Designed miniproteins, single chains. Designs and how they scored, part 81

Each design is a single chain, and the fold is of that chain. pLDDT is the mean over its residues in the fold that is shown.

## One batch from the design tools (miniprotein)

Design m2820
Fold by ESMFold2-Fast:
Structure m2820 (fold): chain A 88 residues (1-88)
Amino acid sequence: MEQRKEQLEKLRKQLEEVKPVFLAITDPELKAQFFEHLKGVAELIGSEKLAELAAEMAEKARKGQLSKEDIEKFFEEALKIIDEELKK
């Protein structure tokens, strides 16, 4: 069975890889789907803080309220949460 630490490290790498691609997406529905998928992954690995953040971003994305700055700040905060969990 994979350890939680390995799952967090994989998620961190995936977020770094997807960030430049995601910033090119203009469709609010596709943005919302990304955050909903991330919420599900975060729930599976037991990161409540990341799941809550992803849920908030999904709601804002559907309403067309996400700026590029909001997306950049999200990736910064998500990576910080993962890094803090990896230190435990």
Scores: mean pLDDT 79

Design m2821
Fold by ESMFold2-Fast:
Structure m2821 (fold): chain A 69 residues (1-69)
Amino acid sequence: MKVSEEEGRLTGAGAAYGGGVDPQSGAEAHKQALAGMPREKALNGGAGFVMGAGIGDHQSGIEGGKRGA
């Protein structure tokens, strides 16, 4: 088994958390945090975007102008 990879990961996380952040270890931690942010923003923004487009069509078309605009 490759337990050394898990130990390296735990040590890296501990170093980042402990304040002795290595540039590479910090970059990986930041990428993981950024990966989480897009999901929340994409879900909220995406839903709002789809709803905004639909609502906008209703408001602009008043009858539901889905054929031209």
Scores: mean pLDDT 45

Design m2822
Fold by ESMFold2-Fast:
Structure m2822 (fold): chain A 68 residues (1-68)
Amino acid sequence: LTPEQEREVWEALALIYIAIGNIDFEKGDYDSAIEAYRKAIELATRHGLEDVRKLAEENLQKAEEAKA
């Protein structure tokens, strides 16, 4: 894979974790949503995916507030 293709694969995986978190959030499973968003943040941070990281952090914040 080229560096560009590798980045696309990691971006897709991080977005999948965000999608999993969103599904869990809609079901009211905030603990599972938080875990999924944290995994997305970890992947996005390791691979320089700034926009995806920001999106996951915003969703994490909402899940933490909904749980409180």
Scores: mean pLDDT 87

Design m2823
Fold by ESMFold2-Fast:
Structure m2823 (fold): chain A 70 residues (1-70)
Amino acid sequence: PDRAAKLTALHDLLRAAEQGEDGATLARRIEQARDKGVLSEAEADELIALARSGDLAGLAARIRQLLASL
């Protein structure tokens, strides 16, 4: 269940980042995934930092790396 939920969340976040969703909304989505235990605290904190910095290209690249490691 956790792996499937993580896969879905990462794909949804990647799509939102590629479509140019704002960093604050992306950070909120990532925080929700962390709170549900779908993403680890370390993974979520890294992605939140990228979203808040406005580095959407870096965010998308990191999400792709996480997807490749599943």
Scores: mean pLDDT 85

Design m2824
Fold by ESMFold2-Fast:
Structure m2824 (fold): chain A 64 residues (1-64)
Amino acid sequence: SDEVKELQRALRALGFPAGPVDGVYDEGLAKAVALFQAAHGLPVDGVADAATRAAIERELARKA
């Protein structure tokens, strides 16, 4: 899906190992989400919920 591809690109841009930009939410992407959550003090569940997505967008804005 396009949303998953955007998530994969965003995590890779932030230096997290999201794997290839293939639009598949696999275990590798879930692990990359969990690593991002751990780094940013969020609940570590490997799920890109609204709070996790908002934090990713905030960090991308800081990097730009």
Scores: mean pLDDT 81

Design m2825
Fold by ESMFold2-Fast:
Formats: sequence, structure tokens, C-alpha cells
Structure m2825 (fold): chain A 81 residues (1-81)
Amino acid sequence: VEKEREELLKIIEEKAKTASPRLKKVLEEMAKALREAKSAEEAARRVLEITYKFLADPSATDEEKGIVIAAASEVQAIARS
């Protein structure tokens, strides 16, 4: 739904403002996927791929991983609705 997508984009962009350069890049990639995806399923799939790639980075902190997982969970919730 468009309203949920817009609200999630706002949340992701707000989190990106105070994020580390690494986390900001990942959140911006998620926001881009959410904007460019032709369907909720495509957005969820792209965000999941971005999330797994970030979680595989050994230099990522637990705090950063938590933020990325939370954002991905919100996108998945929209796709399942």
C-alpha cells in the first residue's frame, strides 16, 4: 500500500541522516529499492538481498545489523499485506 511505503521511506531516510557512512549507504540502497520496485514483492526481495549482503559483512556492528533487520522486517510486512 502506498501510504505504508511512503511512511517506511520516511523512517529509513530519517535513520540514514544520523547513520554511519556504511549504514547510510545500506539504508539508501533499501530506500532506492523500495522506490524503484514495480511491486511490493520485488521491493521485499531486493531489500532481503541487501540485508543478507550486509549481515555477511564481518565489519558490521550488532547495532547496525539490528537497524538493517528492523527496516527489512517492515518491508516484508508491507509485501505480505
Scores: mean pLDDT 77

Design m2826
Fold by ESMFold2-Fast:
Structure m2826 (fold): chain A 82 residues (1-82)
Amino acid sequence: SRNEKIGRAQREVAFLLSQAMAERRMSLRELAEELGVSQSTLSRVLNDLSVPLERFEEVLRRVGEYLNQMELTEELLEEIRG
């Protein structure tokens, strides 16, 4: 289902971001600033199953670019779209 696919993607992205924040000693606020989004937007994308797909895709692409994990983020987007 959409919720299962979104939930899995959210968990994988949350794990990836948690590792990056710990390694770079960044807060969620600082990470959101680097991604060009508000902290509340980033939090919703990671925790809200009802997040609009277009918004999720936008933020996920930003994450992939920032962390040099574009292949992983594109795979997650294809899984959600398929």
Scores: mean pLDDT 83

Design m2827
Fold by ESMFold2-Fast:
Structure m2827 (fold): chain A 64 residues (1-64)
Amino acid sequence: MLDKEEVRKILEKLVEEIGGKKLLEMPAKEVLEKLREMGLSEETLKYLESQDVKTGKEIVELTL
């Protein structure tokens, strides 16, 4: 099950580190690795990986 609140909190922290524009343009695989390093749950990561996302923008859109 996708915990949107968990993803949102970690994405907000990632935006503070790398900037929003860079996050949105970043390949989804790189964003997912950063989220894993920051402690996002494996269940949530597995779900996001299954959605055939291409960029950080698509990951953000899934959490709205």
Scores: mean pLDDT 79

Design m2828
Fold by ESMFold2-Fast:
Structure m2828 (fold): chain A 65 residues (1-65)
Amino acid sequence: MENLEKALEAFARGDYERAYQLAEEAVKQIKSPLAQALADYFRAMANGDTAAAREALRKVEELMR
């Protein structure tokens, strides 16, 4: 899943907008609830929306269990 890996790399560099764009591409290809939750998290981080970021991260954790 190249686009999701690149999204995580962009996030690690602090490029939240690019991370969100790449995660959205991954969501279109795989239609995974986990990929959607990650895209929502990166979007919230790009916008500085701390509350939305926490909620998206909670969903990621729930889907990984």
Scores: mean pLDDT 77

Design m2829
Fold by ESMFold2-Fast:
Structure m2829 (fold): chain A 92 residues (1-92)
Amino acid sequence: TKDNSNKFYNKIKSLNVSDDATNNIKKALDILSKQNTKSVKDAIKKGIDIIDKDPNINGAIKAINTILTYTKDMPQDAINNLRNAQKQLIKD
């Protein structure tokens, strides 16, 4: 849902990660917010829970990695943006 996507985006943004990582996450979440599948909603919620426990770059990387294990119902563009975000977060 858009609310969970916005919550995840705002948590990432609060970690002072690079604009490239933030922009890739925003693009992925904008695509995923149009998906109404339980698996996508649960994946985003798990990502939020991970960042809440580890509110740092390592937590963000773990969250993205966890979301990427639930790609079955995700459009390829969203997967690509999440993978690009992961790469930028590791570089940060």
Scores: mean pLDDT 81

Design m2830
Fold by ESMFold2-Fast:
Structure m2830 (fold): chain A 74 residues (1-74)
Amino acid sequence: MPLPQYSEEAKKLVDEILKKLTTGEIEELVELARRAIEADPRLKDLPAKLAQLAEAAGRTDLAEAFRKLAEELA
């Protein structure tokens, strides 16, 4: 699926999350996701997608944190 065009700030935050998906601290990555959504509210679906990527990367705790964030934004 092609990624939609986001604001430059949101793209930078998403890129940081993706770079740190396997090694980053859960709290840090959730904060980056919140900032990305704050910069571009169209990204409300981003946490659910990040949860799938985190699960695929073997980071189940991170995936659960992103699912929680997605639920908070619903």
Scores: mean pLDDT 78

Design m2831
Fold by ESMFold2-Fast:
Structure m2831 (fold): chain A 72 residues (1-72)
Amino acid sequence: MSEGEKEAVKYLSKASKEKLSEEAKEQIDNAGAAAASGNTKLALKYLEKALELTENERAKEQIKKAMEYLKK
């Protein structure tokens, strides 16, 4: 994994500890797995879905940080 992918996974772990719907958490877990395997495009697609499924502001902040690291 690149350093950006490692940081992204770290932020996704923080997001998954927030109060989320099961669907949002599943998208975050799938994004983490995709990022860990180096599939940045797939990870970003799952994170876009996670942002749509959650209203938790803290989780959204962590997801956006993960997306920023994956885009670099």
Scores: mean pLDDT 81

Design m2832
Fold by ESMFold2-Fast:
Structure m2832 (fold): chain A 80 residues (1-80)
Amino acid sequence: SEEEEAEEILAKIEKKAEEVIEKLKTASKEEQEKLYQEFLLEVKKEMEKALETIKNEDILKEWKKRVDELMERVEDLVES
């Protein structure tokens, strides 16, 4: 189902967010910037996949909201 596909893509982004957050804790300021940019590129790739595979507008809207919350969490850590 589209809901299952949405959850699969979200789980992949969540895993990448956790990996990036862990790396950011021990990274230098220069490394933090590179890790954040790499994360943004991965999220954009998954967003494109979601837009092509999730045809239900309500599922896609809720999915985007959850991705935005994850991105804010990573961004806050980089700016700290």
Scores: mean pLDDT 82

Design m2833
Fold by ESMFold2-Fast:
Structure m2833 (fold): chain A 94 residues (1-94)
Amino acid sequence: SLQRRIRLIQTVINAYVSGKAPSPDVQIVVDFLKNSSPQTIYQLLSPHLGGQLARALATAVESIKKENKEPPGVTPSPEEQQRFQDAVGRLLQS
């Protein structure tokens, strides 16, 4: 649902900024966002969130990284991508 997708984005951004994840699945998503390029974030989240919300999250993460002088991220390993996909799936089922 749209509400679940928006809640996921809010929870993940709050955890990213605060450094405090409310669950292990949220921590997996935050770690993935920290290590991934905006393009990779968009590509992997578009199937789950839709293109508009995935773009908004990718842009928000890119902005936070620039403000904090963090590296822009890379393309994660297939194992990291799978772990991320599983965590997102669980969070959206809740």
Scores: mean pLDDT 84

Design m2834
Fold by ESMFold2-Fast:
Structure m2834 (fold): chain A 62 residues (1-62)
Amino acid sequence: SSALVNSALSMIEELKKSPDLTPDQLTVLEEDEESLKKPDLSTETEIARILSVIGIQEDLKA
């Protein structure tokens, strides 16, 4: 849904501001952002990319 995509994009923006973000995590977030912004985004891709963003958020909390 567009609401979930918008929430994920906001989370990506906040995570990109983290001083603890690794270059590899930044690359993944940029790929997630690009995928979520594509027209005709599939539900499967939406779920996979949102889970990727959540995973990076959880890694940064540890």
Scores: mean pLDDT 82

Design m2835
Fold by ESMFold2-Fast:
Structure m2835 (fold): chain A 60 residues (1-60)
Amino acid sequence: MSPEEAAKKAYEAAKAGAEAGDVEKAGRQGRLISDQASNEEASEAADRGGARGLTEALSA
């Protein structure tokens, strides 16, 4: 998984989870996407994407 793909998937999963009112589930989904990343760079990108998705959903 590329860093860009990992970030996008984590962003979408975190935003969707937060919008559904399940921040804990959103966090677990982000971790799974990070774990599927084959390298540290993609894992870090997923973590940043997830954080952005949560922040945007919660501030909307």
Scores: mean pLDDT 69

Design m2836
Fold by ESMFold2-Fast:
Structure m2836 (fold): chain A 62 residues (1-62)
Amino acid sequence: GDLEAEVARIEAALAQLSPRDREIARLILLKGLTPGQAARLLGVSIEEVDRALRKANDLLNA
């Protein structure tokens, strides 16, 4: 199914991130948290969240 292919693509992109960036992107892309919610939950800056998301989205949309 295409669902398994989509999950594999997301996992491949996340695997290219640092462990912290991976956790940030996972919370937003897979668990549906907002950038602000992810920042608060992980104790990171909103700028760090934005950087992690841009990197993940660039990999997913390439």
Scores: mean pLDDT 80

Design m2837
Fold by ESMFold2-Fast:
Structure m2837 (fold): chain A 74 residues (1-74)
Amino acid sequence: SASEELKKEAEEVYEEALEKIEKAKTDEEIRQVRREALRRLHEILARATDPEVKGYIIALGAEIKAKADEKIAE
């Protein structure tokens, strides 16, 4: 379904962002990865109509922010 496809697309953005954050060598690289991942998730969110799918995408965005902030804090 469209909802399952959007969820999978968001999960791919999430996994890619976590990998890039882990590999980042500078705080600025982490911030750039966070900004780009959130931009991509916002594009997916704009295509979602199901409240459950929207909530899931928002939750993934929050996790990316948390992981980026954790890595910056070291």
Scores: mean pLDDT 87

Design m2838
Fold by ESMFold2-Fast:
Structure m2838 (fold): chain A 55 residues (1-55)
Amino acid sequence: MSIGEKLIAARDELVARGEDGDLTPESLVRKAFELGFLDEEEEREALAWLRRGGG
């Protein structure tokens, strides 16, 4: 599963929990790691992508 697919799955989980009220791209990546959807390497890659102009 791609990092993008994992972020979509994490967002859907946060919506289901009612925890989506203030999601930024950066906070979504962080929460996806905290929920176990991303590992440490994937979190680092996602944050690097955002810094390069994703968002």
Scores: mean pLDDT 78

Design m2839
Fold by ESMFold2-Fast:
Structure m2839 (fold): chain A 66 residues (1-66)
Amino acid sequence: SEFDVIKALALKELEEFIARTTDPEARELARKTKEQIEAATSAEELIKIGREFRRQMEEILGPDGL
């Protein structure tokens, strides 16, 4: 399904971010977000999780850090 593809891509992007980030606060947020995405069962949940991740990540790294 489209949901399964989007979820898999989001998880892959977070894994790559976790591997490359040097900021421990950003890394911890990405790990927690990965767990939330793994538990998500709908596209609406993925959108909500993604928006909150972006908001919190902007607070940690600034808007240009995403």
Scores: mean pLDDT 84

Design m2840
Fold by ESMFold2-Fast:
Structure m2840 (fold): chain A 69 residues (1-69)
Amino acid sequence: DTVIHDIIITVTTDVIMDMGTTYYTMGTDYYTTMDMIMDDGGDTDVAGDYMGMGDGYYAMGDTYDTVWV
């Protein structure tokens, strides 16, 4: 559990830092919710920065959210 959390944080930080990495997930029921979270949670109003923080690490959340949510 703790090990997985550490890995997720590390990956997320690396993605955001690069701002060019994307972790997209497809073929899950949660991918629809992911799109909603991006709209509600991020700076989607200021188009440009949302791509670096929203699109990248949400794929990770989608996969692991099934376990801890």
Scores: mean pLDDT 36

Design m2841
Fold by ESMFold2-Fast:
Structure m2841 (fold): chain A 82 residues (1-82)
Amino acid sequence: MAEEAGEKGREAGKYAGKSGDAVSAAAAGMSGSGAYFSAELSGEEGGRKAAEGTREGAEEGKKGDGKGAAEKAARGASEAGA
């Protein structure tokens, strides 16, 4: 159960990273609730794994928005080249 709390936390972070639309926001909310519930069932260890999973999910979600990341990198390179 503690490992599942981490997994659900990662899922919540992943969807939060994609929260540009209402469906992704709703999915993040549902996954977050699941992570919290699993953390309660797993006690202190579950809470810690849920937090770690959420952080990992947030990074994964941000990487999923490759277009935004690419645009930021291109803009930075353009400014450095000027």
Scores: mean pLDDT 51

Design m2842
Fold by ESMFold2-Fast:
Structure m2842 (fold): chain A 82 residues (1-82)
Amino acid sequence: SMDDKVQSQLDQLSQFGKTQDSTVQQQVDTIVTSLKNIQDGKDVDQSYKQISDSIQQIKQNATDQQYQQIMDLINKIKKAMG
């Protein structure tokens, strides 16, 4: 199902985050939680803001390559969500 695909992609993003430094991992965990909240229709506007703020923190603390990989994963999840 589409929900199963979203969950699988959220898990992939979470696992990738665990390979990063602790600051980037924390921001990835926030993004995963926020994307799940959006899928569940909970606190949607606040969740989008949390994703935006966390992306900004990742951009400031990660390498360009790490940032691009995280953004690619986020965009795949968003596309799968509709």
Scores: mean pLDDT 87

Design m2843
Fold by ESMFold2-Fast:
Structure m2843 (fold): chain A 78 residues (1-78)
Amino acid sequence: SKLEELVAFLNELENAPSKEEAREIVENNPEFKELGELILEGKTKEALELVKKILPNISVSEYTALALDLAAINFKFG
């Protein structure tokens, strides 16, 4: 599913050993490139708004899990 693909993408970013390698992951994923760029720039509000556009029927619990993953990436690279 698109949710599973997005979770996999965010996990790949969180596990990247450097910001440069995280950028390469973003550049090599055309589906989530814009979202990845917002995350790496620390644009948390815009990134979360884009998550809702990608997954308009996302549950509160799923959204919270993605928001925590996004926060972890932002703390690591922001």
Scores: mean pLDDT 86

Design m2844
Fold by ESMFold2-Fast:
Structure m2844 (fold): chain A 97 residues (1-97)
Amino acid sequence: SLEELEKLIAEVESNRDRYRQLADEAEKLGDKEVAKQARAFANYASDMIKKARELAEEGNVEEAKKLAEDALTRSRIGVDWVEEQVKKLKEEKEKAA
């Protein structure tokens, strides 16, 4: 349904915003590569949201939902990975102090 699709898209958008927050944090911690990767993940999430909305506008709600579900699964894994990288960077900074 369109309501289920909008809920999936909202969760992917939340993860996109979380990637951007984590990228800024990684950059402040001095890791430009983790920041770059997090921004790449955010951009991919944005592209998938746009494609899902385009599919829904064309009447292909089931394909839009499948794409949004795949994007949500990927973004959950990606956010967990970036959070783990940021955690390690914080721990390294504490050990260096």
Scores: mean pLDDT 89

Design m2845
Fold by ESMFold2-Fast:
Structure m2845 (fold): chain A 77 residues (1-77)
Amino acid sequence: MGIEEYEKKMKEVLELARELLTAPPEKRPELEEEALKLLEETRELAKRTLPEEKFPEVEKVEEEMRRLIEEARRRAE
């Protein structure tokens, strides 16, 4: 089901964000790019699999996850 695929992808983004928090400086840019790319893929998947009435919720979640990834990067500075 589309929701399950979306949740699985979001879990992968969260896992990458956690890795970013504990990664050595040389690995952080790569993990950040990977997490942001996966987040974009997750958003695209949601648009294909979820009804339009769920799009505002998807956009809110995407914004929150993007903020977490950016915060993880800032924290690693």
Scores: mean pLDDT 73

Design m2846
Fold by ESMFold2-Fast:
Structure m2846 (fold): chain A 92 residues (1-92)
Amino acid sequence: MLEEKARERAEEMVKELEKAGVEVDEKTREALYKLSLAVLYAEAGDYEKAKELAEEAIKLLEESTSSDKEAKEQLIKQAKALKEYAEAKIKE
């Protein structure tokens, strides 16, 4: 169920980026899926999985060949923020 919701959210994010003129490569698509899944796990209270998925999303975004460096940097910042949020919740 979470995987299906994450896929739907990732597809919507890809659609919004493409509407904004951003080319979305396969690594960026995979990163958006993992980032979406990380958000859903964080909402469910599974902060360890959310952290792992956010870290994977960061790695994929750094490896991506997307032409829009600004969009890529913003997505990396969002993934890092989610990772930090999850780490803070694990410490609570």
Scores: mean pLDDT 82

Design m2847
Fold by ESMFold2-Fast:
Structure m2847 (fold): chain A 92 residues (1-92)
Amino acid sequence: LGEEHERALEAIREAAAAKDAAAFRAALSAALDITIEYLVQNNQLHLAPQVLANAEGVFGKLVASAGSAALEAALAAALAETRAKIEALLKE
């Protein structure tokens, strides 16, 4: 319980520290997909916009600290993709 979430956060932090934008985007997208799947399975999809806003705040600070434009672009791309998925799911 929570081990998968903690492991996903570790992967995101490691990729950010390495300034590996591709690994960062992959790890973040995977973590967000796990969270969205959990919300769907528990009929809590209405909380997804708040989860996305919290992720933007937390990981926005992380990539800003790293000073990497590539990481900032990767974060923006992952958040935009997840936002589109949430909007599609909420429309169903």
Scores: mean pLDDT 80

Design m2848
Fold by ESMFold2-Fast:
Structure m2848 (fold): chain A 56 residues (1-56)
Amino acid sequence: MEAAEKAARAFEAGDVGGAFRIAAETARQYGPEAAKEAGRLAEERGHVVAGSILRL
């Protein structure tokens, strides 16, 4: 349910690849908007670079 939150937490732990994979699985299950939401959440948490990577 909180896949976008989980991706943001992975960024916080320094696992950018893990966060990206969580977002990709979320997009597959709930649509691409969910992956974009994970990127936005990472940016709000001060991970602007990680959020930009996730949106690519």
Scores: mean pLDDT 61

Design m2849
Fold by ESMFold2-Fast:
Structure m2849 (fold): chain A 69 residues (1-69)
Amino acid sequence: MKVYKPGEVALVEFEAPVTVGALVTKDGEIVGGVTSVEGNLARVQLVVDMKEGDEVEADGIKGKIIGLA
């Protein structure tokens, strides 16, 4: 399973478009911030270790890490 480190940019697929600058959370904890958005895909700069397939949330919208950006 691929692990992404703090400072890396992950590609996340959300259920709906999120806002650039939105905080990304997992289980109530901040895991990163949205740096860019293209439709339902967002680039998220991580502040903690994350894995491919991890579920996250931003702007009340659920998403999943699908790869490294």
Scores: mean pLDDT 85

Design m2850
Fold by ESMFold2-Fast:
Structure m2850 (fold): chain A 56 residues (1-56)
Amino acid sequence: EAEKARQQQRQEILQQSTDVANQAVQRMSANADSDSVRQQADQELQRAAERVRQAR
């Protein structure tokens, strides 16, 4: 059931975005440069967006 699979993937993308933000806060608290944190978050979001496009 493709429609349900697409819905679940969209929800996972949104959840991953939230998780990335939470992890970014923890990394900044530990000893990460803000630039490094932003780069990692951007990469994860781009990967997630690509998965959504492939699942269309």
Scores: mean pLDDT 67

Design m2851
Fold by ESMFold2-Fast:
Structure m2851 (fold): chain A 76 residues (1-76)
Amino acid sequence: SADVEAELEKLKGLSPAEIEALRRKFYQERLQQIIKLTDDYLSGKISEAEYNEKLKRLQEQTKLFEKLIEEALAAG
């Protein structure tokens, strides 16, 4: 998609050190999202079905991010 292509072009413009920093920030934000999602589930704010759906979406987004990082590093 155009959005994915735009993100890849931004990553290709970064140094390996900047890509590493971006990757760390991404995983820090992901961990916070998982912590919140788990708290919402355990506190009864969301159903098990909603928890599983949102967790799956986060996993799919993480897989896409890792693929973009791999493609950006391979292009340099």
Scores: mean pLDDT 82

Design m2852
Fold by ESMFold2-Fast:
Structure m2852 (fold): chain A 63 residues (1-63)
Amino acid sequence: SRSVATAVALYVKGLRDNGLEATEEEVAAARERLTAALQADPDNPQVLVDELRRLIEEAVARA
């Protein structure tokens, strides 16, 4: 999905903006979670935005 691909790119950028580098495993996990969020509520773009924000916050907290 183009929306998921864009969200994954924003996740990688968000980590980079916080001085972090996403691993291949983290990118794969983020893609799966973003895909699941979109599939759960495909007509609500806020769910995808909220999941993206959560993923970035979790990555920053682990650093």
Scores: mean pLDDT 82

Design m2853
Fold by ESMFold2-Fast:
Structure m2853 (fold): chain A 93 residues (1-93)
Amino acid sequence: SAKEALDKILKLIDKVVEYAKKGDWEGTEKELEKLKEELEKSKDILPVESYIGLILRVIGLRLDAELAGDKRVAEAMDKVAKLLLEALKQLPD
């Protein structure tokens, strides 16, 4: 379902933030790969509005990270934003 897909994506974004804050680059990359896979699986399920909402959330998380001086989280959020934008461009409409 769309709700289950969105919940999984949100949890993966939270895990990316968690590992990036800890300086666990391998953990960050693994969660980014899982996010990419979940976005690919969900492309026929999630409406455009869900992608826009996720992008806005990620922009907010990136700004919070920059204000906190956490460059690793900011860089990880740039990668998440890129994955979301690529997924949005690949939608059928």
Scores: mean pLDDT 85

Design m2854
Fold by ESMFold2-Fast:
Parts: structure tokens; sequence; C-alpha cells
Structure m2854 (fold): chain A 66 residues (1-66)
């Protein structure tokens, strides 16, 4: 469900908001083209860019730290 997905992703990255997640992805991971709208779609269970999908999957599965 949307709230659980949002909470799980934000907690996995140690951030409190969608904006903080966008800033983290841009500044720490070099994903300079990630937009707030992309993250909003991800958290709502919408389609995800392949590179971002793989990264988020690895972090949520505990195979990678943020």
Amino acid sequence: MRAERRRNILEAFGVKSQRELVEFLRNELGLTHVRLSDISRVLAGGPVPPRLRLYLGDVVAGRRRP
C-alpha cells in the first residue's frame, strides 16, 4: 500500500521526506536528473526508471546501504 511503500523507502534511506530523498539521490549518488515527480510516482507504486528501480530494490532488500 502507498503509505507502507513510502515509509519503507524513506526509512531505508534515512530521510524524512520525498524532497530529502531527491536531494540525497542527486547529491550523494550523482543521479542529477531525478525529479520530485519521479520519486512521487515511485512512492505511489507507479513505473520507475530501470536504474532507479535496481538501486531502490537493492537498498530495500538489504543488499546495499544508502
Scores: mean pLDDT 67

Design m2855
Fold by ESMFold2-Fast:
Order: structure tokens, then C-alpha cells, then sequence
Structure m2855 (fold): chain A 77 residues (1-77)
């Protein structure tokens, strides 16, 4: 499901994030994505996760941003 796909992507990003504070925030967002009941809630979680991922990699790995955008577009959120 869309919730599981977003939660999994965010959890993977948490594992790749060297900053322990940002990793913890991403794990919280992965849990919220799995619990999301509406497309609006899922979209809010995905946007926050993308922002945290961007802050964690300011020097420019665009791959994660592209992956999140693809998941959001595919699921209509």
C-alpha cells in the first residue's frame, strides 16, 4: 500500500542518515506514515521526510528526493 511504501522509504533514509537526531525524526515520520488514515496525512509526512533528508545531505544527492517524488506521484498524494 502507499502508506507502507512511504514508511519503508523513510525508514531506509533514517538508516542512511549519519545525524542521530535526524535519523530519530525520520523513524518517527515512518511510524506516522504507516498510521496515516488519509492522503493528506501521508502527504504531510512525506513532505517533512523530504525536508529532513535534504537537510541531512545539503551537498546534493538528488536520488532520495527523486525516489520520494516518484512514490508520492504513483500514490496520488
Amino acid sequence: TGREAVAEAVEEMAKETPDPKKSEELRELAKKAAEAKTSQELAEVAVRAANIAGEARPDGDHDFSDRVSRLLGERGV
Scores: mean pLDDT 69

Design m2856
Fold by ESMFold2-Fast:
Structure m2856 (fold): chain A 105 residues (1-105)
Amino acid sequence: SHMQEELLKKLNEIIEQVKNTTDQAELAALAREVGELIKNNPLSEEAIKKVLEFADIVLEKGTTEEVLRAAREVVMEVIKKTENLELIKRAIGLLLRGIGLLLDL
């Protein structure tokens, strides 16, 4: 649908932003923006894959509780938006990694 195409375009733009920053405040703001996009929109499997790619990058770069909590919220919202077991498994893996990173702070 046109809505899903626009959502995918916006997610790709946010992924490029997250790839090009190490600023923790910017990472947290981008994660909150993605969280709002997920909450307010139905997600195609393609959109979910892009959100999981985003969360993976944020968890790689995240060094603060704020960033890690925001990434956790994004991943939790993904689990609510899909019945695809492979995508759920990927999301749970990211959630567990995020919890481990929070415990190591």
Scores: mean pLDDT 88

